# Designs tried in a protein design run: designed miniproteins, single chains, continued (5). Part 83

Each design is a single chain, and the fold is of that chain. pLDDT is the mean over its residues in the fold that is shown.

## One batch from the design tools (miniprotein)

Design m18855
Fold by ESMFold2-Fast:
Structure m18855 (fold): chain A 116 residues (1-116)
Amino acid sequence: LPEDVAATPKLAEFLQKLLEEELGWEARDTGASVAKLSENEVLISFGATVRRPDSDEWVPVSVQVLLDTKTGKVLKVTVFAPDAALGKELQEKLFEVLQKNGKKIKETIENDKKVP
């Protein structure tokens, strides 16, 4: 990863947990990284292969989350998926779920910065 981009494995695990517990969507092959955009803004990049509760199909997705680190407020969520309808559904649902969990997302990012 570039010097200004940090791998965030604990955040990847936390986001997978939110997908499963809040939405009932299964997720695997998860990864996350964080890039600093400004003094109070970070861009979270999250990749996963996801499955809807009513589907047998696994779909790769890329998620970008713009987070205000001062307030823990989620400013924007963008989902890219080869299935455009799935991508839009996940984008709308994730915005609500992540907004509720913004402070925990911030805390998880801070924990990922603590390298042994």
Scores: mean pLDDT 82

Design m18856
Fold by ESMFold2-Fast:
Structure m18856 (fold): chain A 76 residues (1-76)
Amino acid sequence: DAALRAAIAALEALQAEAAAQENPDEREAARRVAEILALLGVEVEVSDDPAEQEAAFEAALAAAREAWLEAIRLHA
């Protein structure tokens, strides 16, 4: 829970920063998202190819979601 809450708070902060920028830096945002996912124990490599980066984030988010749902199921 603590790691997921920290990741959610960091993602919300990142979204707020991006919304405040006229031209958000997508590569910097991707790097920060990778750092946030690391808080959940999910390692994501930052790529210069946006398609590879998107696929990596989708896979990492799916893995984090599965781990979180399993934790909830075990504690339900």
Scores: mean pLDDT 64

Design m18857
Fold by ESMFold2-Fast:
Structure m18857 (fold): chain A 63 residues (1-63)
Amino acid sequence: SAAEEEAQRKAADEAQGLAVQGLREGLPVEGTVEPLGPDHARGTVRVGDEERVAVVPRKLALG
């Protein structure tokens, strides 16, 4: 649905923002990607004690 697509886009944007902020502050940025069904992957970004999770197309996350 449009609401689910918007929520996924927002989550991806927030995860990217956290990674960019961590890089700017010189903090270690950790990323984990795991399959979520045949078409999607779950990406997790962690900077210090902050964590953001996003669902992305598997092709973009895993190749």
Scores: mean pLDDT 74

Design m18858
Fold by ESMFold2-Fast:
Structure m18858 (fold): chain A 80 residues (1-80)
Amino acid sequence: SLKEKAREKLLELASVTLELINKIMQKRYYEKLANDPNLSEEEKKRYQEKIKQLDAEIDRLWSRANELAKEYEKLVEELK
């Protein structure tokens, strides 16, 4: 039913949002590590690579959250 589809989309949105928050927190952690002036250039490069990977994941999760939010809104409109 449309109600079941709406609930599924809401739960997916919640799950994706939690993953997004987790990835943002991980990125902040690596940014803090990368700011240590005592790091070797190799360690700095590894942290910057990890930050770049996390940025790509954050962008993907953001896009997915926006997609799910739009799908949920459409389903709620159809339930009227």
Scores: mean pLDDT 87

Design m18859
Fold by ESMFold2-Fast:
Structure m18859 (fold): chain A 80 residues (1-80)
Amino acid sequence: LEQKVSDLLNEAGGPERAEVIAEGDGKKYRATGYVDLRDSERLGLALTRVVNVADASKIEIKIYDPDDRLIRSFSVERIK
């Protein structure tokens, strides 16, 4: 799962570092990739793919600029 999520993030490509933390079935997974905040369409598609692929009850996404400053943070919880 971590590799697939990382691959999807890197498919967007860019200078900003995205960290995805997915929690499900008592386990916590972390994936890292690089995205381009200037290309909102590519970023939006990559994040949508990540959410659809991550079989997790809670997904937390944090985006850092090239200086490692947190610039965006959001979470998604799946309710059945």
Scores: mean pLDDT 71

Design m18860
Fold by ESMFold2-Fast:
Structure m18860 (fold): chain A 80 residues (1-80)
Amino acid sequence: SIPAIPEGAEYVRVYLSVPKEHADQVIEFIEANGGRILDRDDFGDVTLITAIIPSKAVEQLIELVEALGGKVHAIQAAEV
């Protein structure tokens, strides 16, 4: 199941994994949409990413991650 997007939050913290070959594409999407990367861990064939992103871009991020064979594990409201 896709985690619920917190209503009323301007920014969210997202925890996701993607195949290592697609990590840079996901990072570029986050940064292009006003987000920032908090942490990146390469774990064998997958990359774990923690990021802050504007709530308005979250649905597109989820769609991108799933299209690339990744998964969004958690979404939390974040401080502005």
Scores: mean pLDDT 85

Design m18861
Fold by ESMFold2-Fast:
Structure m18861 (fold): chain A 80 residues (1-80)
Amino acid sequence: SSSRKQQMINLVKKTSGRVVELLKELGKEDQAEEVKKFTKDLINSINNTSTVKEWVINDMRYIALEGEEIVLERQIEKKK
């Protein structure tokens, strides 16, 4: 549904925004640009989702992005 797609897009934007912020703080500008490209592709994929299989693939891609946020947060915590 349109509501479900919008909820997922909002989560993707929030998580990717945080990942980009963390990468920039760590001086990883090239990786931050790669995450921005990945995010645009994921949002486009979510908007074009028409099957359960496509939905599962997009959910897995979001989980990968969330995992990257956790890894970067842990790297920053180790520096404190």
Scores: mean pLDDT 84

Design m18862
Fold by ESMFold2-Fast:
Structure m18862 (fold): chain A 109 residues (1-109)
Amino acid sequence: MERLTPEEERELVRALRRAVDAAKKNGPQAGIDELRREAERFRQEGRERVATKLYGIADMLEAMAGKLVKTPDGLRPLDPEAFAKTLRETSGLSPEVVEALAELLKAVQ
């Protein structure tokens, strides 16, 4: 994936923080819906890279929201901190984006 500019990363963090607020106030689906709304707005503004990232995050969260992960000890909730660590190591996202994603994962569980 192409690396986001610092400005695009700031916009991504703001969108993620809005999704966190929506999830905390109106439940997990509201957070996911806010991400999709922000993604569509960025797409309409021609900011395709930010839009693509937000759509991908929304799809991933929807696939994982409320789901239990099978482990040797049985079914466990997805660990937001372990997921954020994986994103930090594999996605090339800034620490601020990863932190906002971790908070969003906590809010949608």
Scores: mean pLDDT 70

Design m18863
Fold by ESMFold2-Fast:
Structure m18863 (fold): chain A 88 residues (1-88)
Amino acid sequence: SDKQKEEEIEALERLLRAIDEILADPSRGLELLARLREELERTLKDKNVKNMATADMAMIEDAVRRGDREALLELKRQLEQRIERLKS
């Protein structure tokens, strides 16, 4: 549905902003992800969008814990492409 698509776009855009904040200050990465997780749990209504965001956050957390800047940049590129596909 259009409403589910809008919610998915909002979740992906929030994940993108979190990656940008983490790239700017990697020492805060886990703190920023914990805050985002709480925000998404409160704001997202659709179960499939919640499950998607949970999986995306797990991949970001793994990259943060490994200190893998290149993995974070690749995840950012993938999220940007997914947003563009949903908007077209």
Scores: mean pLDDT 88

Design m18864
Fold by ESMFold2-Fast:
Structure m18864 (fold): chain A 73 residues (1-73)
Amino acid sequence: DAALRRLAALMEEAGRNGLDPDEVLERMRRAGLPQELIDFFEQMIAGIFTPETRELAERLERVLLELRRERAA
């Protein structure tokens, strides 16, 4: 969850600043995020959807909704 929250925060920052996927990947690597999440993000941008990537995408969506709720409170 902590790593997913960091990824979610980076994705929100990327959206606000117009970062491309390569810049997001570089920031993830510099932030020391687990290789599993880096691989997941690479698979998503490549359009590769396995059961594992779908599960992680669902978890990431829940974390993004939690972060947006926390910021709205």
Scores: mean pLDDT 76

Design m18865
Fold by ESMFold2-Fast:
Structure m18865 (fold): chain A 64 residues (1-64)
Amino acid sequence: SLNDKILKAVEDLPEDPGAKPALVKKYLKETFGIEVSNDVAEVIAKKVGTNKEKIKKALEPLFS
């Protein structure tokens, strides 16, 4: 459910060269208090890379 919402939120973003999934998982846990699967972390890494601000803006509507 939450994982699917995250994937939809980043769907329109172009693929960015890579954040490692582990870094994305750590950032989401620290910023939003959420745990995501490795598959979701991989998609976020591809779509937004290491740009924490883009990750935050893409997911902010889900957690506001």
Scores: mean pLDDT 67

Design m18866
Fold by ESMFold2-Fast:
Structure m18866 (fold): chain A 100 residues (1-100)
Amino acid sequence: DEERRREIDRHQEHLQRAMYYLGKALEVLLKNNLLSEDNTLSARPDGSQHVTSKDPEALEYFQQAAREASRAGVELDFGPVKPEDIPWVRAVAEAGIAMG
């Protein structure tokens, strides 16, 4: 079914964009040493979103990630990061950017 294939491809594109924008937000926070601040992202398939960040550039990327995640029909959550989790967050940022 050609229509179903195009629909799946569109959802995959939105998921890739969500991961890309999340990666960009994390890169900004890592660069500015703001990763331990109150940064949150919550996105739901129904379009409900909650996004906070002290960095305006990271805030815009989180908003784009949330919008694309909702369009992809997936849940996306990110909360405050502990110092021991920084290497993992760095890997997530690199992987997300590579998807763009």
Scores: mean pLDDT 80

Design m18867
Fold by ESMFold2-Fast:
Structure m18867 (fold): chain A 76 residues (1-76)
Amino acid sequence: MQEIRDKILEQRRSMGISPSELVSIDVALRLLAAESQSEYARRDGVTPEQALGAGEEAERRRDTSVVIDGLVVAPK
């Protein structure tokens, strides 16, 4: 989760992505990791598969409003 956000920040600096666009992308990727981690953190080996499933749903929504005080939560 955090590592994904850090990677996005690095890419933003390299590519010069607009902050507004970064928020949308960051939220979608964070939802992918956060939701899957929250649900399947205990399940060793299952987390990656569920991360893709839950992440695809979150990424399709790309809800920028889920960013709260730098924390990413599921789309409301």
Scores: mean pLDDT 49

Design m18868
Fold by ESMFold2-Fast:
Structure m18868 (fold): chain A 82 residues (1-82)
Amino acid sequence: SEARLLVESVKRYLEKAMGGTPEQQQVAARMAVEAARVLRDDLEAVEEVLKAVEDAAKRSGSSYLAQGAREVRAILEEARAA
């Protein structure tokens, strides 16, 4: 599915960003947030994006990825409330 391809693409970007520059981490965080917005009607896909960005934030110590994780979590909670 297109949702699966988008989730896998985000995971690959997050993997590269963990060992990357602050700019790469900011781009990966933005990609995760935008993917969560596009996928908001597919809760399982949004949860998978959240897990991936939270793992990347924890493993890298990146404040940019941590902020991205907070924004994805907010999108997930809003989608669950709808």
Scores: mean pLDDT 87

Design m18869
Fold by ESMFold2-Fast:
Structure m18869 (fold): chain A 69 residues (1-69)
Amino acid sequence: SKELIEKAKELEIKGRVLLKQGQRQKAFQLLSQAGSLYQEALKKGASPEEIQKAIEEAKEEAEKLVKEL
């Protein structure tokens, strides 16, 4: 499940960056995939707190990446 959270986080970061760049359709696809992986991690015993932490970290990383562009 840790691998699912890490993959979801990676996709969420990419999706959030694309959303800020105006690429809404591609962003939606990546964010939907990230959401599906978070849900699968929950089914496999990941805690809601672990998922919430990953989402917050993804938001921070995406914001940092956009500021560097």
Scores: mean pLDDT 85

Design m18870
Fold by ESMFold2-Fast:
Structure m18870 (fold): chain A 80 residues (1-80)
Amino acid sequence: SEKVERAEKLVKSILDQVFDTGKELNLSPEELEKLATSAVNQVIDTLLKKGKISQEEAEEIKKKAEEYLKEQIEKYEKEK
């Protein structure tokens, strides 16, 4: 779905900004993961409440976001 692809790109962009900013603020991996997870959940919840995506599409976006988040956390930990 084009909507799912757009939502995935938006979520990844938000995650990139959270990690970039977190690095400048010297946030811990735990604090950064908490903030990133919250941001992802807010985006998905908003799209669900607005009827822009289905529950199944929300699960797919969340899964891809979680995979990307894990990759970013691992990279962040190696840089610290």
Scores: mean pLDDT 81

Design m18871
Fold by ESMFold2-Fast:
Structure m18871 (fold): chain A 90 residues (1-90)
Amino acid sequence: HMELEKKVRELRDEFIARVQEELQRILGDPRVTPEVAAAILLAVMEGDRERVKALLEKYGIKVTDEQLDELIARLREIVAEYLKKLEELS
């Protein structure tokens, strides 16, 4: 159980970092912190498009609906990979 918990934490931190890097690359904005990236990852996992948009707006990041949809599609790919790897740890 201890090794599984460690791997789960490491996997989560890795994917939060990947989300942060993807957001910074697409948006060019240093205000994308690990905390913002984690919140966006959770909102994408929940399928809550409006929460993703609200989080970006909260941090002063403006996106068009087209950019938001493209970004969510990219993040959904990352989420699918995360969930698959998380299942493999079971």
Scores: mean pLDDT 76

Design m18872
Fold by ESMFold2-Fast:
Structure m18872 (fold): chain A 57 residues (1-57)
Amino acid sequence: ASPEEIAAVLKQAFSQTSPQSIANFLSTSNNPNDLEALRLLGVHQADLDALAQRAED
């Protein structure tokens, strides 16, 4: 799926879930389209990295 399509689905899901769900998604995903979708939601790579590190620690 395109990053825009993934972003639309994630926006709906994340509006109803905790920040921990985003961190879990990052820790399990190695697909560049998934990361690009999160960027399209207004989350910068540095913020995504910080969130993932918090979840993994």
Scores: mean pLDDT 61

Design m18873
Fold by ESMFold2-Fast:
Structure m18873 (fold): chain A 76 residues (1-76)
Amino acid sequence: VPPELLKEVEEIRERLEKVVEEGKKKGMDKEVIEKKKKEVEELLEKTFEIPGNIPVLENLERAREIIEELEEEVEK
């Protein structure tokens, strides 16, 4: 696995943890947080399940979009 990919996955995981904690503190629905967390985790897992010729960038992009959506909900 490329080091750059591992770094991007770690950054996404850190952002996910931060937004989950902030969402819980701001009183977001725990079920919504759990569902979005699972979606991101599944996208990250798919990134490592199939070596080579995979839409790695697309999966990471979707994970970031889900996190951004959570960050927006927390900010509201």
Scores: mean pLDDT 74

Design m18874
Fold by ESMFold2-Fast:
Structure m18874 (fold): chain A 110 residues (1-110)
Amino acid sequence: SKLLEEIKKKAKETEKTLKEVMELVDEMINSSKEKQKELLEKAREAVRRAEKLAKEAEELGRKLVEKEKDNPEIVREARLLEIFAGSNAGLSAMALSSGKIAAESKEKKE
């Protein structure tokens, strides 16, 4: 299924984007205040990218369900990939939020 392969590609891209967000957040926590601002903006853009990819996977999944009604295995695989993509987007947003809290907490210890 061409739609399933496109969903797989979007899901894989959300996984790569999550890794990018986690790396940017880790660097942000360990960097100077000026560099933190730049890294925060990059992390926000990466989170938005992951959210967009997850929405695209969901839209492709809806089209796949309509076409593959008689193929429950393909429908199940597509739904699992949609959950995976959505989870990566959610984890990306959570990583950014927790990273911001961690950076602020370091400033309050002096």
Scores: mean pLDDT 86

Design m18875
Fold by ESMFold2-Fast:
Structure m18875 (fold): chain A 100 residues (1-100)
Amino acid sequence: SMSLEERVEQAVESFRKDPNLSPEQVAILEETLKKILEAIKAKDTDKLIETVVETVERLRETESPERFEYVLLKLQIFVKELLEANGLSDLLPEIMRAVG
């Protein structure tokens, strides 16, 4: 179906159109998905996990608790879809633990 790059582009566009996300949150998520894309292409599991952990910390510091839960759920959904589409489902338990 869609290429990895096309999936990331569609996710970024979806975030930009989401009225529940601030421009700062959209920028963090866009940067994160691009870093995840590069980590998947490089087959760098450590960098993938590091990127997710760093993103959760960045989002936690910039948002209210209620808004943070919404943004975190969006990140979880797209990361899960991206990993499943690329045969990396075995990483889901570790990645999902990193996001909480």
Scores: mean pLDDT 79

Design m18876
Fold by ESMFold2-Fast:
Structure m18876 (fold): chain A 60 residues (1-60)
Amino acid sequence: SSIQRQAVEYIREEMERSKLSDEARAEVDAIIEKLESGPLSTREVARLVQEALEIIKAAE
C-alpha cells in the first residue's frame, strides 16, 4: 500500500541521517521487511515506524 511504501521510505531516510551499528541496522531492516511482507493496518504501520525510529534515535 502507499502508506506502507511511504513508511519504508521515511525509515530509510532516517537511517541515512544516523550512523547505525550493523546490529541496529539489522533490527531496522527486519522492521522494514515486516512493512513489506503484506498488508497491515494503519495502527500496525504506525507501531512499526515508531519501533524503527526508537532504534535509530537510540543510536544517534
Scores: mean pLDDT 82

Design m18877
Fold by ESMFold2-Fast:
Structure m18877 (fold): chain A 70 residues (1-70)
Amino acid sequence: AERRRRAALELATEIIKKHPEFSVEVGELARAFIAGDRERLREIAQKLVEKHPELEPLVQRALDAYDALA
């Protein structure tokens, strides 16, 4: 859905601006979000938070946004 794609791109852009080194992983997170692949989304989100715990609130917002759009 278009709404899901827009939400994913906005969240990905915010994360990449702070941590461009994670652009590949954030790109995969956005693709899973757009595709509606919740299992893949959770897997990538968990790995990202494990590497950068300070991103947990932002990642949680992405998961909450996904659930609201699902």
Scores: mean pLDDT 74

Design m18878
Fold by ESMFold2-Fast:
Structure m18878 (fold): chain A 74 residues (1-74)
Amino acid sequence: ATKEEILKKLEELGKQALEAVKQGKYEEAEKILKEMEQLVKLANQVAPQEFRDELNKLLEETKKKIEEIKKKLE
C-alpha cells in the first residue's frame, strides 16, 4: 500500500542519514534530511492525521538522533 511505501522510504532515508553522520558526511546527511522533510510535507497534504503524526514522529526522532551523534563527535 502507498502508506506502507512512504513509511518504508522514510525509515530507509533515516537509516542512511544516521550512517552518513556517523561517517562524518554531514552535507550528505543534511541532503537526506531535506528529502525526508519534503516527503513528510507531501504526505501531510493527503494523509489522515494519525498517519501524519506517525511520519512527523519518525522525522523528529531521526533529527534528534543526528543531533545527539553530532554533539558526541564535537
Scores: mean pLDDT 78

Design m18879
Fold by ESMFold2-Fast:
Structure m18879 (fold): chain A 79 residues (1-79)
Amino acid sequence: SRQSAINTLKLGSKYAKKGDSKNAAKYSQQGADILRDDGTTDNEKQASKLSQKGADYAKKGDTKNAKKLSDQGIKYLNS
């Protein structure tokens, strides 16, 4: 669901803020996967793309960019 994706991306953002790149990548990827499978609106598709980029940055250890992208994804889902 949209709410499930929001909750998952909030976890990704929280771990990214702590510099926990492994958990940030895990939760941002889960959020992207939920939105890819269930997302039908343009905002949900945009949030999926942003969440995937966030996961990719977190996998590289870039938690600052990972957090920004997860937060942007959440903003699209709340609009």
Scores: mean pLDDT 85

Design m18880
Fold by ESMFold2-Fast:
Structure m18880 (fold): chain A 74 residues (1-74)
Amino acid sequence: SSREALERSFEADVAEFEALRPEREAERAELEEKLAAALAAGDEEAAREYQRKLLALDIVEDLMEGIKKALEEL
């Protein structure tokens, strides 16, 4: 079934995303540290760039959590 193949594909993507969680948490911590340093230095351009990257990480996490919950409700 095409549906079962699609569900399997999403399950694989979610599993890969979860396997990379330690790397994403490390990246988030590094970005938060860099943002704090940029704000302390008054570097508005760098601060905006780090805020943008942190927002992108949040959006991807929310999207993947939504996919995971949808799979659990099927």
Scores: mean pLDDT 84

Design m18881
Fold by ESMFold2-Fast:
Structure m18881 (fold): chain A 72 residues (1-72)
Amino acid sequence: DVLARVEAALAALPEKQRRALLLRERDPTITNREIAEALGISPRTAARHVREATERFDAASEALARELNERQ
C-alpha cells in the first residue's frame, strides 16, 4: 500500500523531473552537473528539476502521513 503510493507519486512526476530524482536516489553523492550530463540539460535546469521533483514527492509523502494520522 505505502510502496504502491510511492510508486504512483513517482509516476505522476514529469519525465525529466522523475529521471533527475531517480538518479539522485540511486547515488546520493551525485552532483547537479552529473545529472545535467545524464539528461542532456544545463546544471541549472537539473537543479530545478531535482528541487521540483523533491517538493512534489515530499508533498505526496506528507499527504499520506496526514491521511494515516487522521484514521480512526
Scores: mean pLDDT 74

Design m18882
Fold by ESMFold2-Fast:
Structure m18882 (fold): chain A 72 residues (1-72)
Amino acid sequence: MEEILELAKEAAKHLSEEGQKALAEGLVKAGRYLAQGDEEAARKALLEGLDAAEPHASEEGKKLIEEIKEKI
């Protein structure tokens, strides 16, 4: 999970404002589920945020998003 969060922070640097918002919303939801011990709901929330952010990413951002998806 920590490695996924670091990759998500790096990916955010390569996103438009809309993409950054979508990713941030996914990360907030994932963090709340992790705090409750619901790892499956956290993964789903993160994946939804990544999917929403991907169309707003540069080519480098898309590569980072794919790496995160492979780790979750």
Scores: mean pLDDT 81

Design m18883
Fold by ESMFold2-Fast:
Structure m18883 (fold): chain A 72 residues (1-72)
Amino acid sequence: GKLTEISKSVIKNVREGRLDAALLSASVAKSVAEQNPKELGQKTVDLAAELTRNAADGKVDEAIEVAKQLQK
């Protein structure tokens, strides 16, 4: 789905050291989750917010793990 593709983009950008691009992708994931809370569920909204926070803080390993959870 859309979140799966965005999560893959975040992982790729984080692994390549493109933190600005990773943050942009994470912010898009957060926006998608926040606009569809009833369809995607509160856990997905919380995970997207956590992904954005970890990317902004430069926590690359934590950002990758949260992005993997958003793919499921």
Scores: mean pLDDT 73

Design m18884
Fold by ESMFold2-Fast:
Structure m18884 (fold): chain A 82 residues (1-82)
Amino acid sequence: SGRARVAEGAEEKVKAALAALREAGAALDLSGLSDEEAAEAVAAATNASSPFVVELEIEGNVARIRLSYDGELIAEIEDELE
């Protein structure tokens, strides 16, 4: 069960940020990395190549993705790990 929150009026920016994340992930060689290392690598590549700031966090049994643009949080996606 996941939770997703998108700021009103930010839907286009969120789509662009998610597209940048997918493109970065597809361009990287993630073989030999743990899931945590792979997530960190994708976030770092996205942050280096786009105006979006992506933060990936694991806190206890919750995985969280935060997307920001020009200093504003535009989306927060959370999923609970068992």
Scores: mean pLDDT 72

Design m18885
Fold by ESMFold2-Fast:
Structure m18885 (fold): chain A 66 residues (1-66)
Amino acid sequence: GREEAIELLKSKGLSEEEAENILNGIQYALRNNDEVVLKAAIAELRKLGLSEEEIEKIIEYARESL
């Protein structure tokens, strides 16, 4: 869940604070069914160099910890 998402983001060079901020944004989008915010978060993860598979894992981990 949340811990695995943070560890994956940190493995890509993000600080713990940056990882928590991104994860909080994704969880907010998921809780509120905000597709626009979710797509924006996915676009930011792609810009940070995450693969599609890694982005899918982050979203799954975020959903597990809702």
Scores: mean pLDDT 85

Design m18886
Fold by ESMFold2-Fast:
Structure m18886 (fold): chain A 108 residues (1-108)
Amino acid sequence: STLEDSKKLAELGTKTATENLEKGAELVPEIKKELEELRKKVEEYTKKFVDSKDPKEAIEYLLKATEYTNRASKLLDETGTREAILLGAGLGVSAVAFAVGRTVLERS
């Protein structure tokens, strides 16, 4: 079903984002606290999305997850380190997964 497909896509995006954020925090100690706070926000909003019974709230939670994931991607990119830029690119893929999941849910 469309809802099940959206949830699977969000779960994949969450797993990828969490892994890249954890690696980024280890790679760049200077921004570790900020990346850990962003990871908690991504996990919070993706959990709220999965637990949501209201499609409107679910859409808003995925939008929030996308926003925090994109902020983390930008933060890693701004470090100028090749490995951090690649981790940021991986976060960009997660943000796209959340956005696609939201679009699928909006059209169902």
Scores: mean pLDDT 82

Design m18887
Fold by ESMFold2-Fast:
Structure m18887 (fold): chain A 80 residues (1-80)
Amino acid sequence: SPEPTVDELWKKALELLREFERTGDPSLGQQTIAQLQELIDKARKLADDPSTDQGTRGQARLQARIARLLLDGLQDLLAK
């Protein structure tokens, strides 16, 4: 599929986060935030999809919440 899945976006965000931890480069921090935002948007759409089973919707809601907490923490860190 040309569109990345939520799991693929998680993998990409974690790779960017690892590089940000290694380098301290704010541009990598901003790229991590952008990937987390895309993940949150896709996970919210999946959570709101009535054709998706309750378990998958529950997982998507949890993924969106965790990604939002990480995004907020990174935004606070980069604002300093």
Scores: mean pLDDT 84

Design m18888
Fold by ESMFold2-Fast:
Formats: C-alpha cells, structure tokens, sequence
Structure m18888 (fold): chain A 101 residues (1-101)
C-alpha cells in the first residue's frame, strides 16, 4: 500500500504543478486523468481506489480554479473553488493517513 500511495501522491503533485504552470491546463488535466485511470485499473484495493478518486476530485478542482481565474470569473466563484480545494486537500490527507495505518 505505501508504495502504491507514493505513486498516487507523485501523480497528484505533478498534476497540480502542471495545471498551475502549463499554458494549456486542459492538456495537463487530461494527462493526469489518464494516469489516475491506469493506477485505478491496476489495483483491486478499494481503499486505494477511493484515494485515487479523491486525488482526481482535487485535480479537477484545481483545473476549475485555474479556468475561473483565466476567464476573470467573479471573486465569489473563485472563493468558493478555493474553499472546495482546501476541503478536498484535508479529505485526501485524512484518507491517506487512514490507509497507512
């Protein structure tokens, strides 16, 4: 589990960094989705599948936040996405800690 969690964490960190820095955040998001799908298909562990789903939700929220900022969305929308991002980061950390025992 620890080795598989490290792989999920590595994909997550790279995806979040790429979404922030890549001039085409949609391409970064699509690549991350493919990598997470490969990880999910290669595990029969329900806890790891749940962790992968949380990682994907977090990446999607980062992508939405990036899109909102690029489009000049209202401050209220940006604040809601920032809050959602923080909540998902906390959920991911709690789930990871639970799986690591």
Amino acid sequence: KEKEIKKIEEVLKEALEEIETNPNPAAAFIRAEGLFLDLELNTNDEELKELIRKARELVLTYFKLKQAKEKGAPQEEIEKLEKEKKELEEEYKKLKEKILK
Scores: mean pLDDT 83

Design m18889
Fold by ESMFold2-Fast:
Structure m18889 (fold): chain A 72 residues (1-72)
Amino acid sequence: SSALLRELAAQKKQERIEKLREQEVNEMLDEMGIHDEDIRARLLEKLREKPNVRVSEFKQLAAELLEEKRRG
């Protein structure tokens, strides 16, 4: 079925987009000087739950998580 092949192509495209977004989050954290694996893991988990979250929201969340860790 041509419809099934189109669906599979759409899934592969979605997976590529998700991987690129994970890379964007990792690069953002590196640029911010955040080398905390727990913060990185939490952001990647949020990305898996909400793939359409903007990078600007992740920057704010990363800063909030870093402050939370500094406070205890």
Scores: mean pLDDT 78

